# Designed miniproteins, single chains, part 9

Each design is a single chain, and the fold is of that chain. pLDDT is the mean over its residues in the fold that is shown.

## One batch from the design tools (miniprotein)

Design m282
Fold by ESMFold2-Fast:
Structure m282 (fold): chain A 75 residues (1-75)
Amino acid sequence: SAQTIADLEAALKANPNFADIHLGLGQALLDEGRPEEALPHFEKALEIYEKLNDQEGIKRAREAIERVRKALGLD
């Protein structure tokens, strides 16, 4: 929802390196039909999860990137 996006944007402003917030914001943006804005958040989440060696986070971020690339018409 738009309220969820606003709440996640506020959380991200306070903690810009929290991978879960980037993943959540990307998902909320994609759900609202904003895939171009979602992609950089999923990419940032992947970067942070990889640095933390969080295998579940890496998997979720990669799957989200695949979904958004399809929404954007990218192969």
Scores: mean pLDDT 83

Design m283
Fold by ESMFold2-Fast:
Structure m283 (fold): chain A 71 residues (1-71)
Amino acid sequence: QKKNQEELEKQKEEANKEGAEAIAAAVRDASEVDIERALKGAKEYAKSLKDKKAAEEIEKAAEKVVEEVKK
């Protein structure tokens, strides 16, 4: 059971990275306001998930990308 749980966590981590890359791509042509909108959307989506760990990873990935762009 624990082995399957770790494999599932890795798959979720990869999906979270893909989401963060999509946000980064949107930033390439977007203003700072669009970046905030993307972050808000990611947080709302994470809040809808029953899996708290997956939700936290999505929020962290999205916030990290937005913080790097706001520099």
Scores: mean pLDDT 63

Design m284
Fold by ESMFold2-Fast:
Structure m284 (fold): chain A 76 residues (1-76)
Amino acid sequence: MDKTKKEKEALDLIDQGAEYYQKGLQSKDSATYYKKARDYFGKALDKAEEAGKGGLTNVSSTLLALATGMYVKEQK
């Protein structure tokens, strides 16, 4: 039961992170949105680890790395 709840929380956090990532791609203030996406994907990774879902953990980790890379690029 708890693992299923954590899985749902991770998916909700991935969705929020993806929304901010998309805003970063379309915005003049890209760095701000990529930082928010990174924070949400980081929270999603934590929840995915708690859920014990390797696939979800791998997806969250990949998205976190992507958002972090984009944030660093915008910082120059």
Scores: mean pLDDT 82

Design m285
Fold by ESMFold2-Fast:
Structure m285 (fold): chain A 79 residues (1-79)
Amino acid sequence: HMSELYDKIAALIAKKKRPLTEEEIAKGLNISLSTVRKNLDELEKLGLVKRYREGDEILYQAVEPTEEGKKKLREEFKA
């Protein structure tokens, strides 16, 4: 299931509590870099990870939910 892989990537980044490269994520989950990139792009669009460049590396880190995101989650759980 694609959803399972998505959850595993998000959980790995959150568990490490530090920025990770695509290679670290691929090695940690034993999956291809192309699969990692597809899932990371979706996670970034959802605001769950942040992508940035440091030197020659592209790093990803778990993003603390924005105030907007926290509000949306609270509203959904209140309903």
Scores: mean pLDDT 68

Design m286
Fold by ESMFold2-Fast:
Structure m286 (fold): chain A 60 residues (1-60)
Amino acid sequence: MISELAELLLNDPAAALARIEELTGATARHVEVDGDRLLEMDPEMRRLLKEIGDEINRRR
């Protein structure tokens, strides 16, 4: 699963994000902080993205 998400993220980031949203039931959205437009993610999505990144790094 994580390995499949890592492969998807490398080949199609938009599809990977959609799959992560499906699995977590959460969505990424833009928020403004001190006039800057930043991307805010649900903590579970952020954790899953970190795990996917760690998996990608492990394969190198």
Scores: mean pLDDT 65

Design m287
Fold by ESMFold2-Fast:
Structure m287 (fold): chain A 92 residues (1-92)
Amino acid sequence: SSLEEGARKAAEAIVEAARTMPGEEVAELLRRMAEEAAASNELPEDLRRRLAEALLRMAEAAEAGDLEALEEAAEELVPILTEAARYLEAKA
């Protein structure tokens, strides 16, 4: 499977979690993921920033209970996750 397919499945899993979990809990998980991304020494600074920002946008949508905005933010996350995965694979 392609790295983009893996990234899409990850984004879809977050959206599915938001359908079954309280939005506040999903937002807290996404904020923790954003903190981990920002603190990562494995990714370049620009990728860390873009990944953290995308995860925080999803957290805002989840907290608001706006599933449409969450799905839109997830689509923006997919190319960023794909780029991060390609970077990490190239380093392995």
Scores: mean pLDDT 85

Design m288
Fold by ESMFold2-Fast:
Structure m288 (fold): chain A 69 residues (1-69)
Amino acid sequence: VDEAGKRAVLGRLLADLEAGRLSAEELRAAIENMLKKGYISQEEADALLARVDAGDMEGVRALLRELLA
């Protein structure tokens, strides 16, 4: 796994989400792309998508921060 690429993609997604620049559709597409690239596991992707579907943007942000730690 490209760890530098993973951190760059996750960090950018978190920054865009915190700035309010992402729709739920854009978030789902980004999560699917990260899963496809192997940057996150299926379980991590499922957890992120569940939070997006629930409208829990704070929870999405929190989980992205955990994945970057």
Scores: mean pLDDT 82

Design m289
Fold by ESMFold2-Fast:
Structure m289 (fold): chain A 92 residues (1-92)
Amino acid sequence: TSRLVGAILRVIGEGLEKGIDVTIRVKGDSLTITLSGLTAEQKAAILKEVEKLRSRGVEVEVTVEGDTLTIVARGLTEEQQVRLLDAISDAL
C-alpha cells in the first residue's frame, strides 16, 4: 500500500541523510531490513525498539555484525510492518 511504501521511503531517506546504507525487502508478511554504518547509539536505539515489539508478541530476529544490523520480522500485519519501519526511522 501507499502507507507501507511511504514508511519504506522514510527509512531510506533518514538513512541517506545520516550516511547509513539501507536495504529493505518485503516478501508477503515478512520484512527484512539491513542497515550499515550505524553509530553505537543508533544500534542501541533500534535494538530497544525491536525488544518493545518482541515484548508485544511480534516475531523479530536481529543479527548484529559490527556497525550493521539485519532485522527479519515474520508474520507481520501491514500496520505492524509500518510501525517497525517508523520506529527504525525515529531511532536513526
Scores: mean pLDDT 83

Design m290
Fold by ESMFold2-Fast:
Structure m290 (fold): chain A 76 residues (1-76)
Amino acid sequence: MDEKIRQSSEEILRGSAEALGEMAGSAARIAGEDGEKARERTLKRMEEIVREKGEEFTQRLIQRRREREELRRLLE
């Protein structure tokens, strides 16, 4: 079970980093700045944060899932 959560958290974090990078690029282009550099900068920062705090985030997701499973059992 926890391995599936780790896989999902890695996918979510990777997808979130890409989405934030894309949004930063679009926002920079609207502001008249270099969209590609803004995207790359945001992606790099997010990947570093994800790498550093990925395990903490994964542990929180595991805990949240356990809380939801307990709530579902109580609400049956």
Scores: mean pLDDT 69

Design m291
Fold by ESMFold2-Fast:
Structure m291 (fold): chain A 87 residues (1-87)
Amino acid sequence: MSPAEEVLRALAEAARKQAPAVEKDPSPETQLKAAVEALEAGLEALGRADPELYEKYGPKIREALKKGDIEKALEELGKAVKEAAAA
């Protein structure tokens, strides 16, 4: 399986696990926690599948997540997935 496929699978699995919690509590806080957990799962999968891309994009993604900047975290992870798919 490609590194890009592994990251996308981890994101989808985390999103499925969080869906019931968001359905029970659709608050912005619960949605933010679900998004953070999905992005963290994707980043962890990237580290397992492609350690070089994890080193390149991981620090930026983690810093964005620390600041609650979900848009930036998703953008940087998306760049890593696109680069992994091209390799």
Scores: mean pLDDT 80

Design m292
Fold by ESMFold2-Fast:
Structure m292 (fold): chain A 99 residues (1-99)
Amino acid sequence: AEDFRKAAEDALKGALEEIKSALEHLRQGNVKEASRELLHAQMLLLSAIVEADLAGNEELRKKATEVLKKVQEASRALDNGDVETAIKKLEEAIKILEE
C-alpha cells in the first residue's frame, strides 16, 4: 500500500539523518553520542524493513536490510574501539541510502 511505502521511505530518511549525525560525532571523537544515534538508526531501519514488506516493495526491503547490516557492523566496531572501521561502514551505509 502507498501508506506503507511512504512510512518505509520516511523511516529510511530518518535513518540517513541519524547515520550522518553519528558519522560527524565520530569524527569529533564523540563515541557515546554516535552510539545512541546508531541505536536509533537501527530502530528506524527495522521499522523500514517491516513497512517495506507490508508495502510489498522488495527493493526497499533489501535496501533497508543492507543498510541495517552496515549500521550493525559499525556498532560492533565501536564496541571493539575501532572508530576507523565504524566510520567506513557508516560511509558505505550513506552511499546505499543516497543511491
Scores: mean pLDDT 89

Design m293
Fold by ESMFold2-Fast:
Structure m293 (fold): chain A 77 residues (1-77)
Amino acid sequence: MDAAKKRMEEAYKRAVDAAKRLEELGLTQEAENGLKQVKHSMDTAKKNPETAETAALANESIYRRLEELAEKKEKEM
């Protein structure tokens, strides 16, 4: 349980950082959508702590997608 919570929170922080990177690149809508998705994942895990592992995986998927979008945009520049 503690390990899953830690992974979930670390992935959330990474997704927030990736969203900031997207905002700097002008991808504001993608950044906002990503933040809404990780917030929903965190809210769900707060209500049902046994879903922390699922939330960690969801947050990891979200930040990877946001990081890929940032890298693609940087290559476009």
Scores: mean pLDDT 83

Design m294
Fold by ESMFold2-Fast:
Structure m294 (fold): chain A 78 residues (1-78)
Amino acid sequence: MMVTVFLRGTSSKRIPTREEVEAVVRSLGGELLSYRPLPDGFTAELRLPEAEVAALYGRLAELTDGDLDLTLSWRPAR
């Protein structure tokens, strides 16, 4: 089942770029719908398989050496 995921990430070390987030999402069989940079982080909306949500979290954390405070909400994709 595909889900729509809404992300907000903050980091004191490094914020993932749109391109880095899109590459991770694509590697998990998903699609990046939007990306918005913030002064302290970013927000993103994406679709991916429900089974890959945990993998997404881990892959994004790797981009920041684990210094990513990530909030995530998801709902079934329409």
Scores: mean pLDDT 77

Design m295
Fold by ESMFold2-Fast:
Structure m295 (fold): chain A 51 residues (1-51)
Amino acid sequence: SPQIEQLRAQLREQRAQVSAAGQAGDRSSTIRAIAEALRLIGDIFDAELAQ
């Protein structure tokens, strides 16, 4: 669905954010970026269930 494709695009962007935070050496920011990526995976799962 369009919603799931949009969420997948956001997840690809979030993977880049995880990489950037990791390169900055900020553990807290890296953990938060990973948590956001996991949330997006959950949102994709929920979108599948909503169909």
Scores: mean pLDDT 83

Design m296
Fold by ESMFold2-Fast:
Structure m296 (fold): chain A 68 residues (1-68)
Amino acid sequence: GEAGAKSGEAAAKAGEAGDSAAASVGGYQMWRNATNEEEAKYGKLAAEAGRAGDAKAASQYGKLAWEA
């Protein structure tokens, strides 16, 4: 419902002020410095999730990029 959407947006903005913005930059750096296609894929997904304000998804994709 509307309350859920508003809570999600507030969480996304809070993440963007800290972890989400950092995750977006980190994902972009992983994408730019990728040594293989899997690193590039996960780095891009981390950057996109960070820009969308999904700090949890950005962190998970960032970890996958580092492990690839």
Scores: mean pLDDT 59

Design m297
Fold by ESMFold2-Fast:
Structure m297 (fold): chain A 71 residues (1-71)
Amino acid sequence: MLEEAKRLLEEGKRLFEEGRALIDQGDATKDIDLLNRGIGLVLRGIGLAFEAKLLAEKAGDEELVKKAESL
């Protein structure tokens, strides 16, 4: 369970960061497609971080809960 929570958090962080980069790029270039793709990745990243938080709470890992909340 803890290893699963860590994997979900790492994947969520990666998607969140990629999504933010696409949003910034889309805003700079006025590219609506990049903005939409970035928003989708951010939402997926947040969802994975939320799942990781729930798993970390069940496992009693307060550090991992805090990391998931900091996204």
Scores: mean pLDDT 82

Design m298
Fold by ESMFold2-Fast:
Structure m298 (fold): chain A 75 residues (1-75)
Amino acid sequence: AAEKLKEMAEKLPELARKEAAEIPDPRVAEVVLETGERIAEVLKKGAESGDLEAAAEEVRKIQEEGAKKIEEILK
């Protein structure tokens, strides 16, 4: 379980970079990249500490913050 989180944390920055590159609005692209990097850090710490439940809650919070920022940019 923890090993899968570590693997996901390693892959997320690259995935976020690829997705951000396809977004024409640089402000939205920046939020996507930043959100991906923050999630990767949380997953890495969760894998190291074994606190998978805490890591899941932090990921949810980061996703919610990112979604709100994108929504505000697109208004």
Scores: mean pLDDT 78

Design m299
Fold by ESMFold2-Fast:
Structure m299 (fold): chain A 100 residues (1-100)
Amino acid sequence: MPSVEEIIQEAEARIAEVVASETDPEAMAARLAEVLREALERLPKDASLNQAKLLVHRMLSVASELAAARLSPADLARLMETLTAELGRLWLEYEERHRA
């Protein structure tokens, strides 16, 4: 299986592809959330919560930076509202699976 760093690197590349190909903020948010879900599922079962949190943080940072360069301020706000809500949901689901 790939290392945590390789999973992060691949996820960052997929985020760049999504931001480059999507014009609708809602569709972009949904695809970015999907990239994060797939990346979290690819993490080794022994990966720490801190490693998972680092993945989420880096993906959110890269997505916001790339989207800010392409979207209007209004569309960026809509993307970040939707994406933040979806990432919060995915994080709670991940934490439930990995905390005893």
Scores: mean pLDDT 80

Design m300
Fold by ESMFold2-Fast:
Structure m300 (fold): chain A 82 residues (1-82)
Amino acid sequence: MDEEIIKKIVELARKRYSEELKKLEKEINELTEKEKEALKNKDVETVRELVRKIVELTMKMLPEIIKAIIEARKELKEELAK
């Protein structure tokens, strides 16, 4: 599978994200930016706490992301079938 196919699957999967999943993605992105700043400032304790939260949110999202990817793959297959 090349980069174009992966990109299309990711795009289709993201269209299937619930509003709750989109909120979790936004929260993870905000935490990731805070982690980058903490890393730049060598604040190891803050980095550890932010990484822990990112992992927890990612694990919470994972089942719904997997479902969205499966559905996106099915949608792509239907588009290509004609």
Scores: mean pLDDT 75

Design m301
Fold by ESMFold2-Fast:
Structure m301 (fold): chain A 100 residues (1-100)
Amino acid sequence: NLEKIVEEIEEQVKRLEELIEAGAPTEEILAELTKILELLVKAYELATDPKVKELLQKMANLVIQAINEIERADEERAREIARRTVREVRELVKKVKELV
Protein backbone atom coordinates (compact mmCIF):
# COMPACT_ATOMS: atom_id res chain seq x y z
CA ASN A 1 0.00 0.00 0.00
CA LEU A 2 2.71 2.56 0.97
CA GLU A 3 4.93 1.40 -1.96
CA LYS A 4 1.98 1.92 -4.34
CA ILE A 5 1.34 5.47 -3.05
CA VAL A 6 5.07 6.31 -3.40
CA GLU A 7 4.91 5.12 -7.04
CA GLU A 8 1.78 7.29 -7.53
CA ILE A 9 3.70 10.29 -6.09
CA GLU A 10 6.54 9.62 -8.56
CA GLU A 11 4.04 9.48 -11.48
CA GLN A 12 2.36 12.75 -10.37
CA VAL A 13 5.79 14.47 -10.12
CA LYS A 14 6.47 13.33 -13.73
CA ARG A 15 3.02 14.67 -14.71
CA LEU A 16 3.86 18.04 -13.09
CA GLU A 17 7.14 18.18 -15.08
CA GLU A 18 5.18 17.46 -18.31
CA LEU A 19 2.72 20.28 -17.49
CA ILE A 20 5.60 22.73 -16.89
CA GLU A 21 7.29 21.74 -20.19
CA ALA A 22 3.96 22.14 -22.05
CA GLY A 23 3.56 25.69 -20.64
CA ALA A 24 0.46 24.80 -18.62
CA PRO A 25 -1.38 27.67 -16.85
CA THR A 26 -0.78 28.33 -13.14
CA GLU A 27 -4.17 26.79 -12.21
CA GLU A 28 -3.15 23.39 -13.68
CA ILE A 29 0.26 23.52 -11.94
CA LEU A 30 -1.46 24.31 -8.60
CA ALA A 31 -3.98 21.47 -9.12
CA GLU A 32 -1.14 18.99 -9.74
CA LEU A 33 0.83 20.20 -6.68
CA THR A 34 -2.36 19.77 -4.60
CA LYS A 35 -2.72 16.16 -5.83
CA ILE A 36 0.93 15.47 -4.91
CA LEU A 37 0.35 16.98 -1.43
CA GLU A 38 -2.74 14.75 -0.88
CA LEU A 39 -0.70 11.65 -1.81
CA LEU A 40 2.14 12.73 0.52
CA VAL A 41 -0.35 13.10 3.41
CA LYS A 42 -1.74 9.59 2.72
CA ALA A 43 1.81 8.16 2.52
CA TYR A 44 2.73 9.84 5.83
CA GLU A 45 -0.33 8.27 7.56
CA LEU A 46 0.69 4.78 6.33
CA ALA A 47 4.42 5.12 7.07
CA THR A 48 5.79 3.60 10.30
CA ASP A 49 9.55 4.12 9.66
CA PRO A 50 10.62 7.47 11.24
CA LYS A 51 13.10 8.10 8.38
CA VAL A 52 10.35 7.64 5.78
CA LYS A 53 8.04 9.96 7.77
CA GLU A 54 10.79 12.62 7.94
CA LEU A 55 11.37 12.48 4.15
CA LEU A 56 7.62 12.60 3.42
CA GLN A 57 7.22 15.61 5.76
CA LYS A 58 10.12 17.40 4.01
CA MET A 59 8.44 16.79 0.62
CA ALA A 60 5.06 18.00 1.95
CA ASN A 61 6.69 21.19 3.31
CA LEU A 62 8.36 21.86 -0.07
CA VAL A 63 5.03 21.39 -1.91
CA ILE A 64 3.13 23.61 0.57
CA GLN A 65 5.78 26.34 0.19
CA ALA A 66 5.59 26.05 -3.62
CA ILE A 67 1.76 26.34 -3.61
CA ASN A 68 1.93 29.46 -1.40
CA GLU A 69 4.62 31.11 -3.57
CA ILE A 70 2.89 30.20 -6.88
CA GLU A 71 -0.47 31.67 -5.71
CA ARG A 72 1.30 35.07 -5.56
CA ALA A 73 3.38 34.66 -8.76
CA ASP A 74 2.89 35.34 -12.45
CA GLU A 75 2.86 32.38 -14.88
CA GLU A 76 6.60 32.57 -15.70
CA ARG A 77 7.64 32.70 -12.02
CA ALA A 78 5.12 29.94 -11.19
CA ARG A 79 6.82 27.62 -13.72
CA GLU A 80 10.28 28.45 -12.24
CA ILE A 81 9.08 27.62 -8.71
CA ALA A 82 7.41 24.41 -9.96
CA ARG A 83 10.61 23.28 -11.78
CA ARG A 84 12.66 23.78 -8.59
CA THR A 85 10.03 21.88 -6.57
CA VAL A 86 10.08 18.97 -9.08
CA ARG A 87 13.89 18.68 -8.74
CA GLU A 88 13.85 18.80 -4.90
CA VAL A 89 10.89 16.41 -4.49
CA ARG A 90 12.31 13.95 -7.06
CA GLU A 91 15.54 13.62 -5.02
CA LEU A 92 13.55 12.91 -1.84
CA VAL A 93 11.27 10.38 -3.64
CA LYS A 94 14.39 8.42 -4.69
CA LYS A 95 15.51 8.27 -1.03
CA VAL A 96 12.06 7.08 0.12
CA LYS A 97 12.05 4.35 -2.58
CA GLU A 98 15.35 2.99 -1.15
CA LEU A 99 13.65 2.57 2.26
CA VAL A 100 10.28 1.17 1.07
Scores: mean pLDDT 89

Design m302
Fold by ESMFold2-Fast:
Structure m302 (fold): chain A 64 residues (1-64)
Amino acid sequence: SAMRAELDAELARLRDEIFALERAGEDPARIAELYRRMAELYRQLDLPQGMVDAYERRAAEYEK
């Protein structure tokens, strides 16, 4: 569906931005926000809770 394609595109954009920021070692607050958004999208896509939890834990690591 169009909605699924839009969500998949958003996940790809989030992943690329996270990767770029992590590689640069910049803006941990922004990385945390992006991981939280990743977790929210995984919940919307009804993906396994373990994956949602993993992204939320990763966000917490950057927030401390």
Scores: mean pLDDT 82

Design m303
Fold by ESMFold2-Fast:
Structure m303 (fold): chain A 65 residues (1-65)
Amino acid sequence: SHSRYAAAALRIVGLQVEHPGIELSYEDGKLVITARGVSDEAIAELEEYAREYSEESGREVELRR
């Protein structure tokens, strides 16, 4: 649903603001999330939100550490 997609996107951006080690980029229509020096708890949240974003948007998402 659009509301879940929007919520997941906003939560990813929120984590990026709180954690300078999180970088977002776009490669060949794919969203790439790079997380360096980020806590295991924040990584778990990123993985959950990335999955929701992918399921609701239909776009491929790649999480790199």
Scores: mean pLDDT 77

Design m304
Fold by ESMFold2-Fast:
Structure m304 (fold): chain A 70 residues (1-70)
Amino acid sequence: AVELDPERLLEAALALSGLSAEELLARLQTDPKFAAELARQLARALGLPVTEEVLKLIYTRLLSLLDSLQ
């Protein structure tokens, strides 16, 4: 199983995107190309394999974390 540190994931996503948490949540929900590219960049930055399973895990965890901040 892939273990993701939620705080580190959130920090990396905000840093890589340059967006606020609210802006990032909105863009992830409306721009699937951006969401896919950010997930790939996060996987590489966190030293994780760039697989469909890992990218989906990053995406779902990030959405959950950003939603919890609203």
Scores: mean pLDDT 81

Design m305
Fold by ESMFold2-Fast:
Structure m305 (fold): chain A 68 residues (1-68)
Amino acid sequence: SVVDEAKELIEETLKKMEGASGSEQFEIFVETMVKLNELYKKAPEEDKEELKKLIDEFEKQYREYVAK
């Protein structure tokens, strides 16, 4: 499903960020946000609520990570 694809993308992105510099982490974050937004636009209405929550959570997790 689109939701499962988004979850997998987020997990892979977070793993990539662990070994990356701050600038690289930002680039990875932006690229992932673009892909997540594309998935959101294509998703059926039922999936959009869950996708929005996943996208918001990923963004919050990134903000928390860079704030440390």
Scores: mean pLDDT 82

Design m306
Fold by ESMFold2-Fast:
Structure m306 (fold): chain A 101 residues (1-101)
Amino acid sequence: TFAEVLEQIATRVKELAGDRGEVTGFDVLRAIAEVLGERRASRFVNGLIFTGEAPLELTGRAAKVRLPVTPESTGEELLRALAEKLGLDPEEFLKILRRVA
């Protein structure tokens, strides 16, 4: 289910954070790619980019984003926070993810 995908993303993001209590937006995109597989993750990223933006440009912007991570952080909270910091609508971000998952 989509809830299981969100839980797997949250688990992987928490592993990437370790004891630091934070991750980059690139770490979150990496967690999505590891959970969904490269092909589905590519479709997700292509769904997020606008006309003229390359996927590598989005990942570069994501690498500049920092997100706090706690043991209680949910996948939905982490993904909404990433979307907001990337200048994207969190509801649309989650709809695109749900469509490719």
Scores: mean pLDDT 82

Design m307
Fold by ESMFold2-Fast:
Structure m307 (fold): chain A 73 residues (1-73)
Amino acid sequence: KALEKLELLKLVVEELTAAGEDPIKVLDAALKSAKESGDEKVAAAIEVALEKLREGASLDEAFEAAKEELKKL
């Protein structure tokens, strides 16, 4: 389900960021994958998270905004 996928993605991004990866780069890759698989709801939620991160929001703030967007879809 889309919400469960988004929760799992948050955990993956947190782990990879702790290992030195750029969270924006990780989410760009996840967005491409979601679009290629036709998961339009997850793709829309990831786009919101990416915009918030680019604006300087924390990972928690970005994923909270993504969850709210997912509830509107």
Scores: mean pLDDT 82

Design m308
Fold by ESMFold2-Fast:
Structure m308 (fold): chain A 55 residues (1-55)
Amino acid sequence: SPQELQQQIDELRGMIGYLKQQLKQETDPKKKAELQEAIKNLEEQIKQLEGQLSS
């Protein structure tokens, strides 16, 4: 349903916000790369879900 899609998008946006805060404080290059990849994957997933909401 559109409500369930919106809820999932909102949860993913919250996770991205959390990971971006972690990335700002991270000094380990390997962990920084992992956080950047996780953020990228979540942003891609949001774009796909937003595409499904287009009406």
Scores: mean pLDDT 85

Design m309
Fold by ESMFold2-Fast:
Structure m309 (fold): chain A 68 residues (1-68)
Amino acid sequence: PRKVLSLEEALAQTDKLVADWRAKLSDAQLRAFLEQLIAHLRREAESLSPEERAIVEAVVAHLEGVLA
């Protein structure tokens, strides 16, 4: 999947965004935001190509790891 964003690039950008949000938000706000984002991404993945869906599902799994 080298068309737009590689899996590596998507995960790196996700880490950067999570770090930025963690600096700006309380733990409760960050958790609520990430839970909402995960739910939204899962719904959007249904309408994506298999390649794009795989990247979104990897990002979701990574975000779920942040919440654990």
Scores: mean pLDDT 77

Design m310
Fold by ESMFold2-Fast:
Structure m310 (fold): chain A 89 residues (1-89)
Amino acid sequence: MAAYEREVARLAERIRARRPDQVTDEQARAMAETALMLRVMGDLLDMVFQEKYPNKKIEEIGKKLKEGEKLTVDDLKEYYQLLVEAEKE
């Protein structure tokens, strides 16, 4: 959702700022989204292996991986939104 899209935009802006003559807006967004997906998946896998979650909604997403289901991009966006909300508390 909105938190995920904002973070992708922030990361893409930083990539472009560091390499303005070498990276297009489209390339920067693709790089940012890939980097964010990898980090989000890594964090979620750690939670699944430890069976410790900051809230029940994140636990529900983690259960999909534990049951062998492939996560969608929407699942990852939801996880990131919930993670940002949990960090505010």
Scores: mean pLDDT 77

Design m311
Fold by ESMFold2-Fast:
Structure m311 (fold): chain A 75 residues (1-75)
Amino acid sequence: SAPVVTGGGAADDGRTPASPEEAQLRQIRDQSATLAGKTAAELMKTAKSLDEQAQASQEAVKKGQEERDRLLAEL
């Protein structure tokens, strides 16, 4: 037989008393949303770190090119 699991449905079932199956689906959806939120936070931290490194690198290159262009323009 298919395994039936009841975990965090009690509080949700009190709010939505339709059926145990519906409560289970809402539980799965809620857990999925929570997991997605945590993943998004980790991705944002990584993106911010990479963006800061990219900006620092671009600034260094830009300053070097500007100095080179200034020297060439003076000739």
Scores: mean pLDDT 69

Design m312
Fold by ESMFold2-Fast:
Structure m312 (fold): chain A 69 residues (1-69)
Amino acid sequence: MKTKATVVTMDGRVYSGTIEGDPKVGSRVTVIGVDLQSGKEVKIEGVVTRKLSDTTYQISILKNPEILK
């Protein structure tokens, strides 16, 4: 299952994309999304730290985001 979502990282960057699986606080997730400031497509691996809204999640990054282009 893929969930359309806005992802906010701990440093305040915002990404629009999809989360693989059902994002639950404490779950490891993979996000494929677009950085809203740069327009670059990125892959993020992290842990959901907080659900901010029905479609917005805060994620702690486990490794540097991979730029997919």
Scores: mean pLDDT 80

Design m313
Fold by ESMFold2-Fast:
Structure m313 (fold): chain A 77 residues (1-77)
Amino acid sequence: VSDEEINEGLEKLRREGASEETLGVFRSLALMLRNGGSEEELVKTARVAIRAGVRREDVELALRRAMELAGRPVPEL
């Protein structure tokens, strides 16, 4: 996953009306995937976002889009 792919993913989510929280979670997860992050690390990060008050549906959207960008299966939260 490249910086250009992450930026395109962010622009697409913004055009679709995604929240700023969704964009922030997506960026964090996409950066973790770029750096070789494990499924366990991604799920942990997503769950932390939910506990911090980001809506579950927004986190699930961000996780799905980040995993699709990396060509990996979407884990359950």
Scores: mean pLDDT 86

Design m314
Fold by ESMFold2-Fast:
Structure m314 (fold): chain A 55 residues (1-55)
Amino acid sequence: SVTLTVSSDGKTVRLSQPVTITYLDGTTETLEPGDYPVSIFDDATVSGPVTIIFE
C-alpha cells in the first residue's frame, strides 16, 4: 500500500515511500520520496492500493 499526503492548500502531495506512476500514454515513472505538485497526478495512475491522507 502507498500513502499519499495532500497538503492543506491542496497543491502538494508528500510521498514517504517510492511510488510508481503510469501516465495515460503507458509511460511509467518512479517518484522518490519528497514533495510533488498535485498536477502530476492529473494524467497519471498510481500503481497498487493507495491511501490518501489530507492535512
Scores: mean pLDDT 78

Design m315
Fold by ESMFold2-Fast:
Structure m315 (fold): chain A 94 residues (1-94)
Amino acid sequence: PRLLSIEEVEEIIRRLDEIIELAERDVEEALRRLEALVREAALRAGLSEEEAEELARRLIEELRKLSREELIELLEGLRRGYEERLEELREQAE
């Protein structure tokens, strides 16, 4: 688990919800928003700006090979992972 706050995880989940909704209508815009989210997450994890941009770019190139349905399924899986992380953090705060 990363050193993410409850508030940061809640924000990521909210952004993923918006990206998932957008992916059904505009895959390219969804991928742009996802690239920004991945870059920000990489920077917070301690990667350099260059490493964060390279990681985000490579992930988005791979995701462009997926169908819309496969992309949405992947995003829903990622969102579920963050929800599980949020529950863990809330338990640890007690």
Scores: mean pLDDT 82

Design m316
Fold by ESMFold2-Fast:
Structure m316 (fold): chain A 81 residues (1-81)
Amino acid sequence: MEPELDPEEKKKIEELLKEIEELLREFAEKKKKGEMTPEEADELKEKLDKLVLEIIELLKNKKEMEEVRKRLNQIAEKIEE
């Protein structure tokens, strides 16, 4: 059988995805207002990298890896536009 995320791991991934979305929203709001400092941009990038890495570690050899990877790519594409 293919290894799947257990309910606790699924909950953690959803929490991490929400945290990423919240950080990206804060980034967009500050950027729109012209309030984003270089230090804040760097700090946000470090936080995002840490959250993405944590998701990848949870998804190692898991059936859901491709689906969650697509969700992360969509989130990243929205911020790069």
Scores: mean pLDDT 74

Design m317
Fold by ESMFold2-Fast:
Structure m317 (fold): chain A 76 residues (1-76)
Amino acid sequence: GSLSAEMQEEYRIALARMVAEISGVTDISDEEIRKLANGELSEEEIEEIANRTKDRNGFKADKEEAKRLFRLVRKN
């Protein structure tokens, strides 16, 4: 590919941030985003972060969908 290892990491971090935002998780640290992007989050950490999911503008919080999306990002 034409992207450096650093650019690939930044892309994974950007994807992890987008997934957190879509899932309604606004209370997430830069360290947690990096761990998610690098596949370093445990199942317990994913569950804890998904528990922070909140209702947004008529969209109901879905913790199970948030966990599914976080597991998907972790495995990339």
Scores: mean pLDDT 76

Design m318
Fold by ESMFold2-Fast:
Structure m318 (fold): chain A 76 residues (1-76)
Amino acid sequence: DVEKKIKEVREEMERVGEEARKKFEEAAKEEKTEERKKLYLETGEGVERLSRAVGEAVEKSLRDKEEEEKKKLLEQ
């Protein structure tokens, strides 16, 4: 079930990042200044990258926790 939770969190974070990027791209299209358009596009890319990194960090944290729980069960 930890595997399922890891998969769900990773997929959700990837989805959130992609949606955020799309919204920033839409905001960039409404901007008339090239500087602001670039800022929105760069921010969207940064949010997508951050969401992916958060998903990876959560996966590692959950796997580390499961490994520790397995060790504790062996020690009782």
Scores: mean pLDDT 80

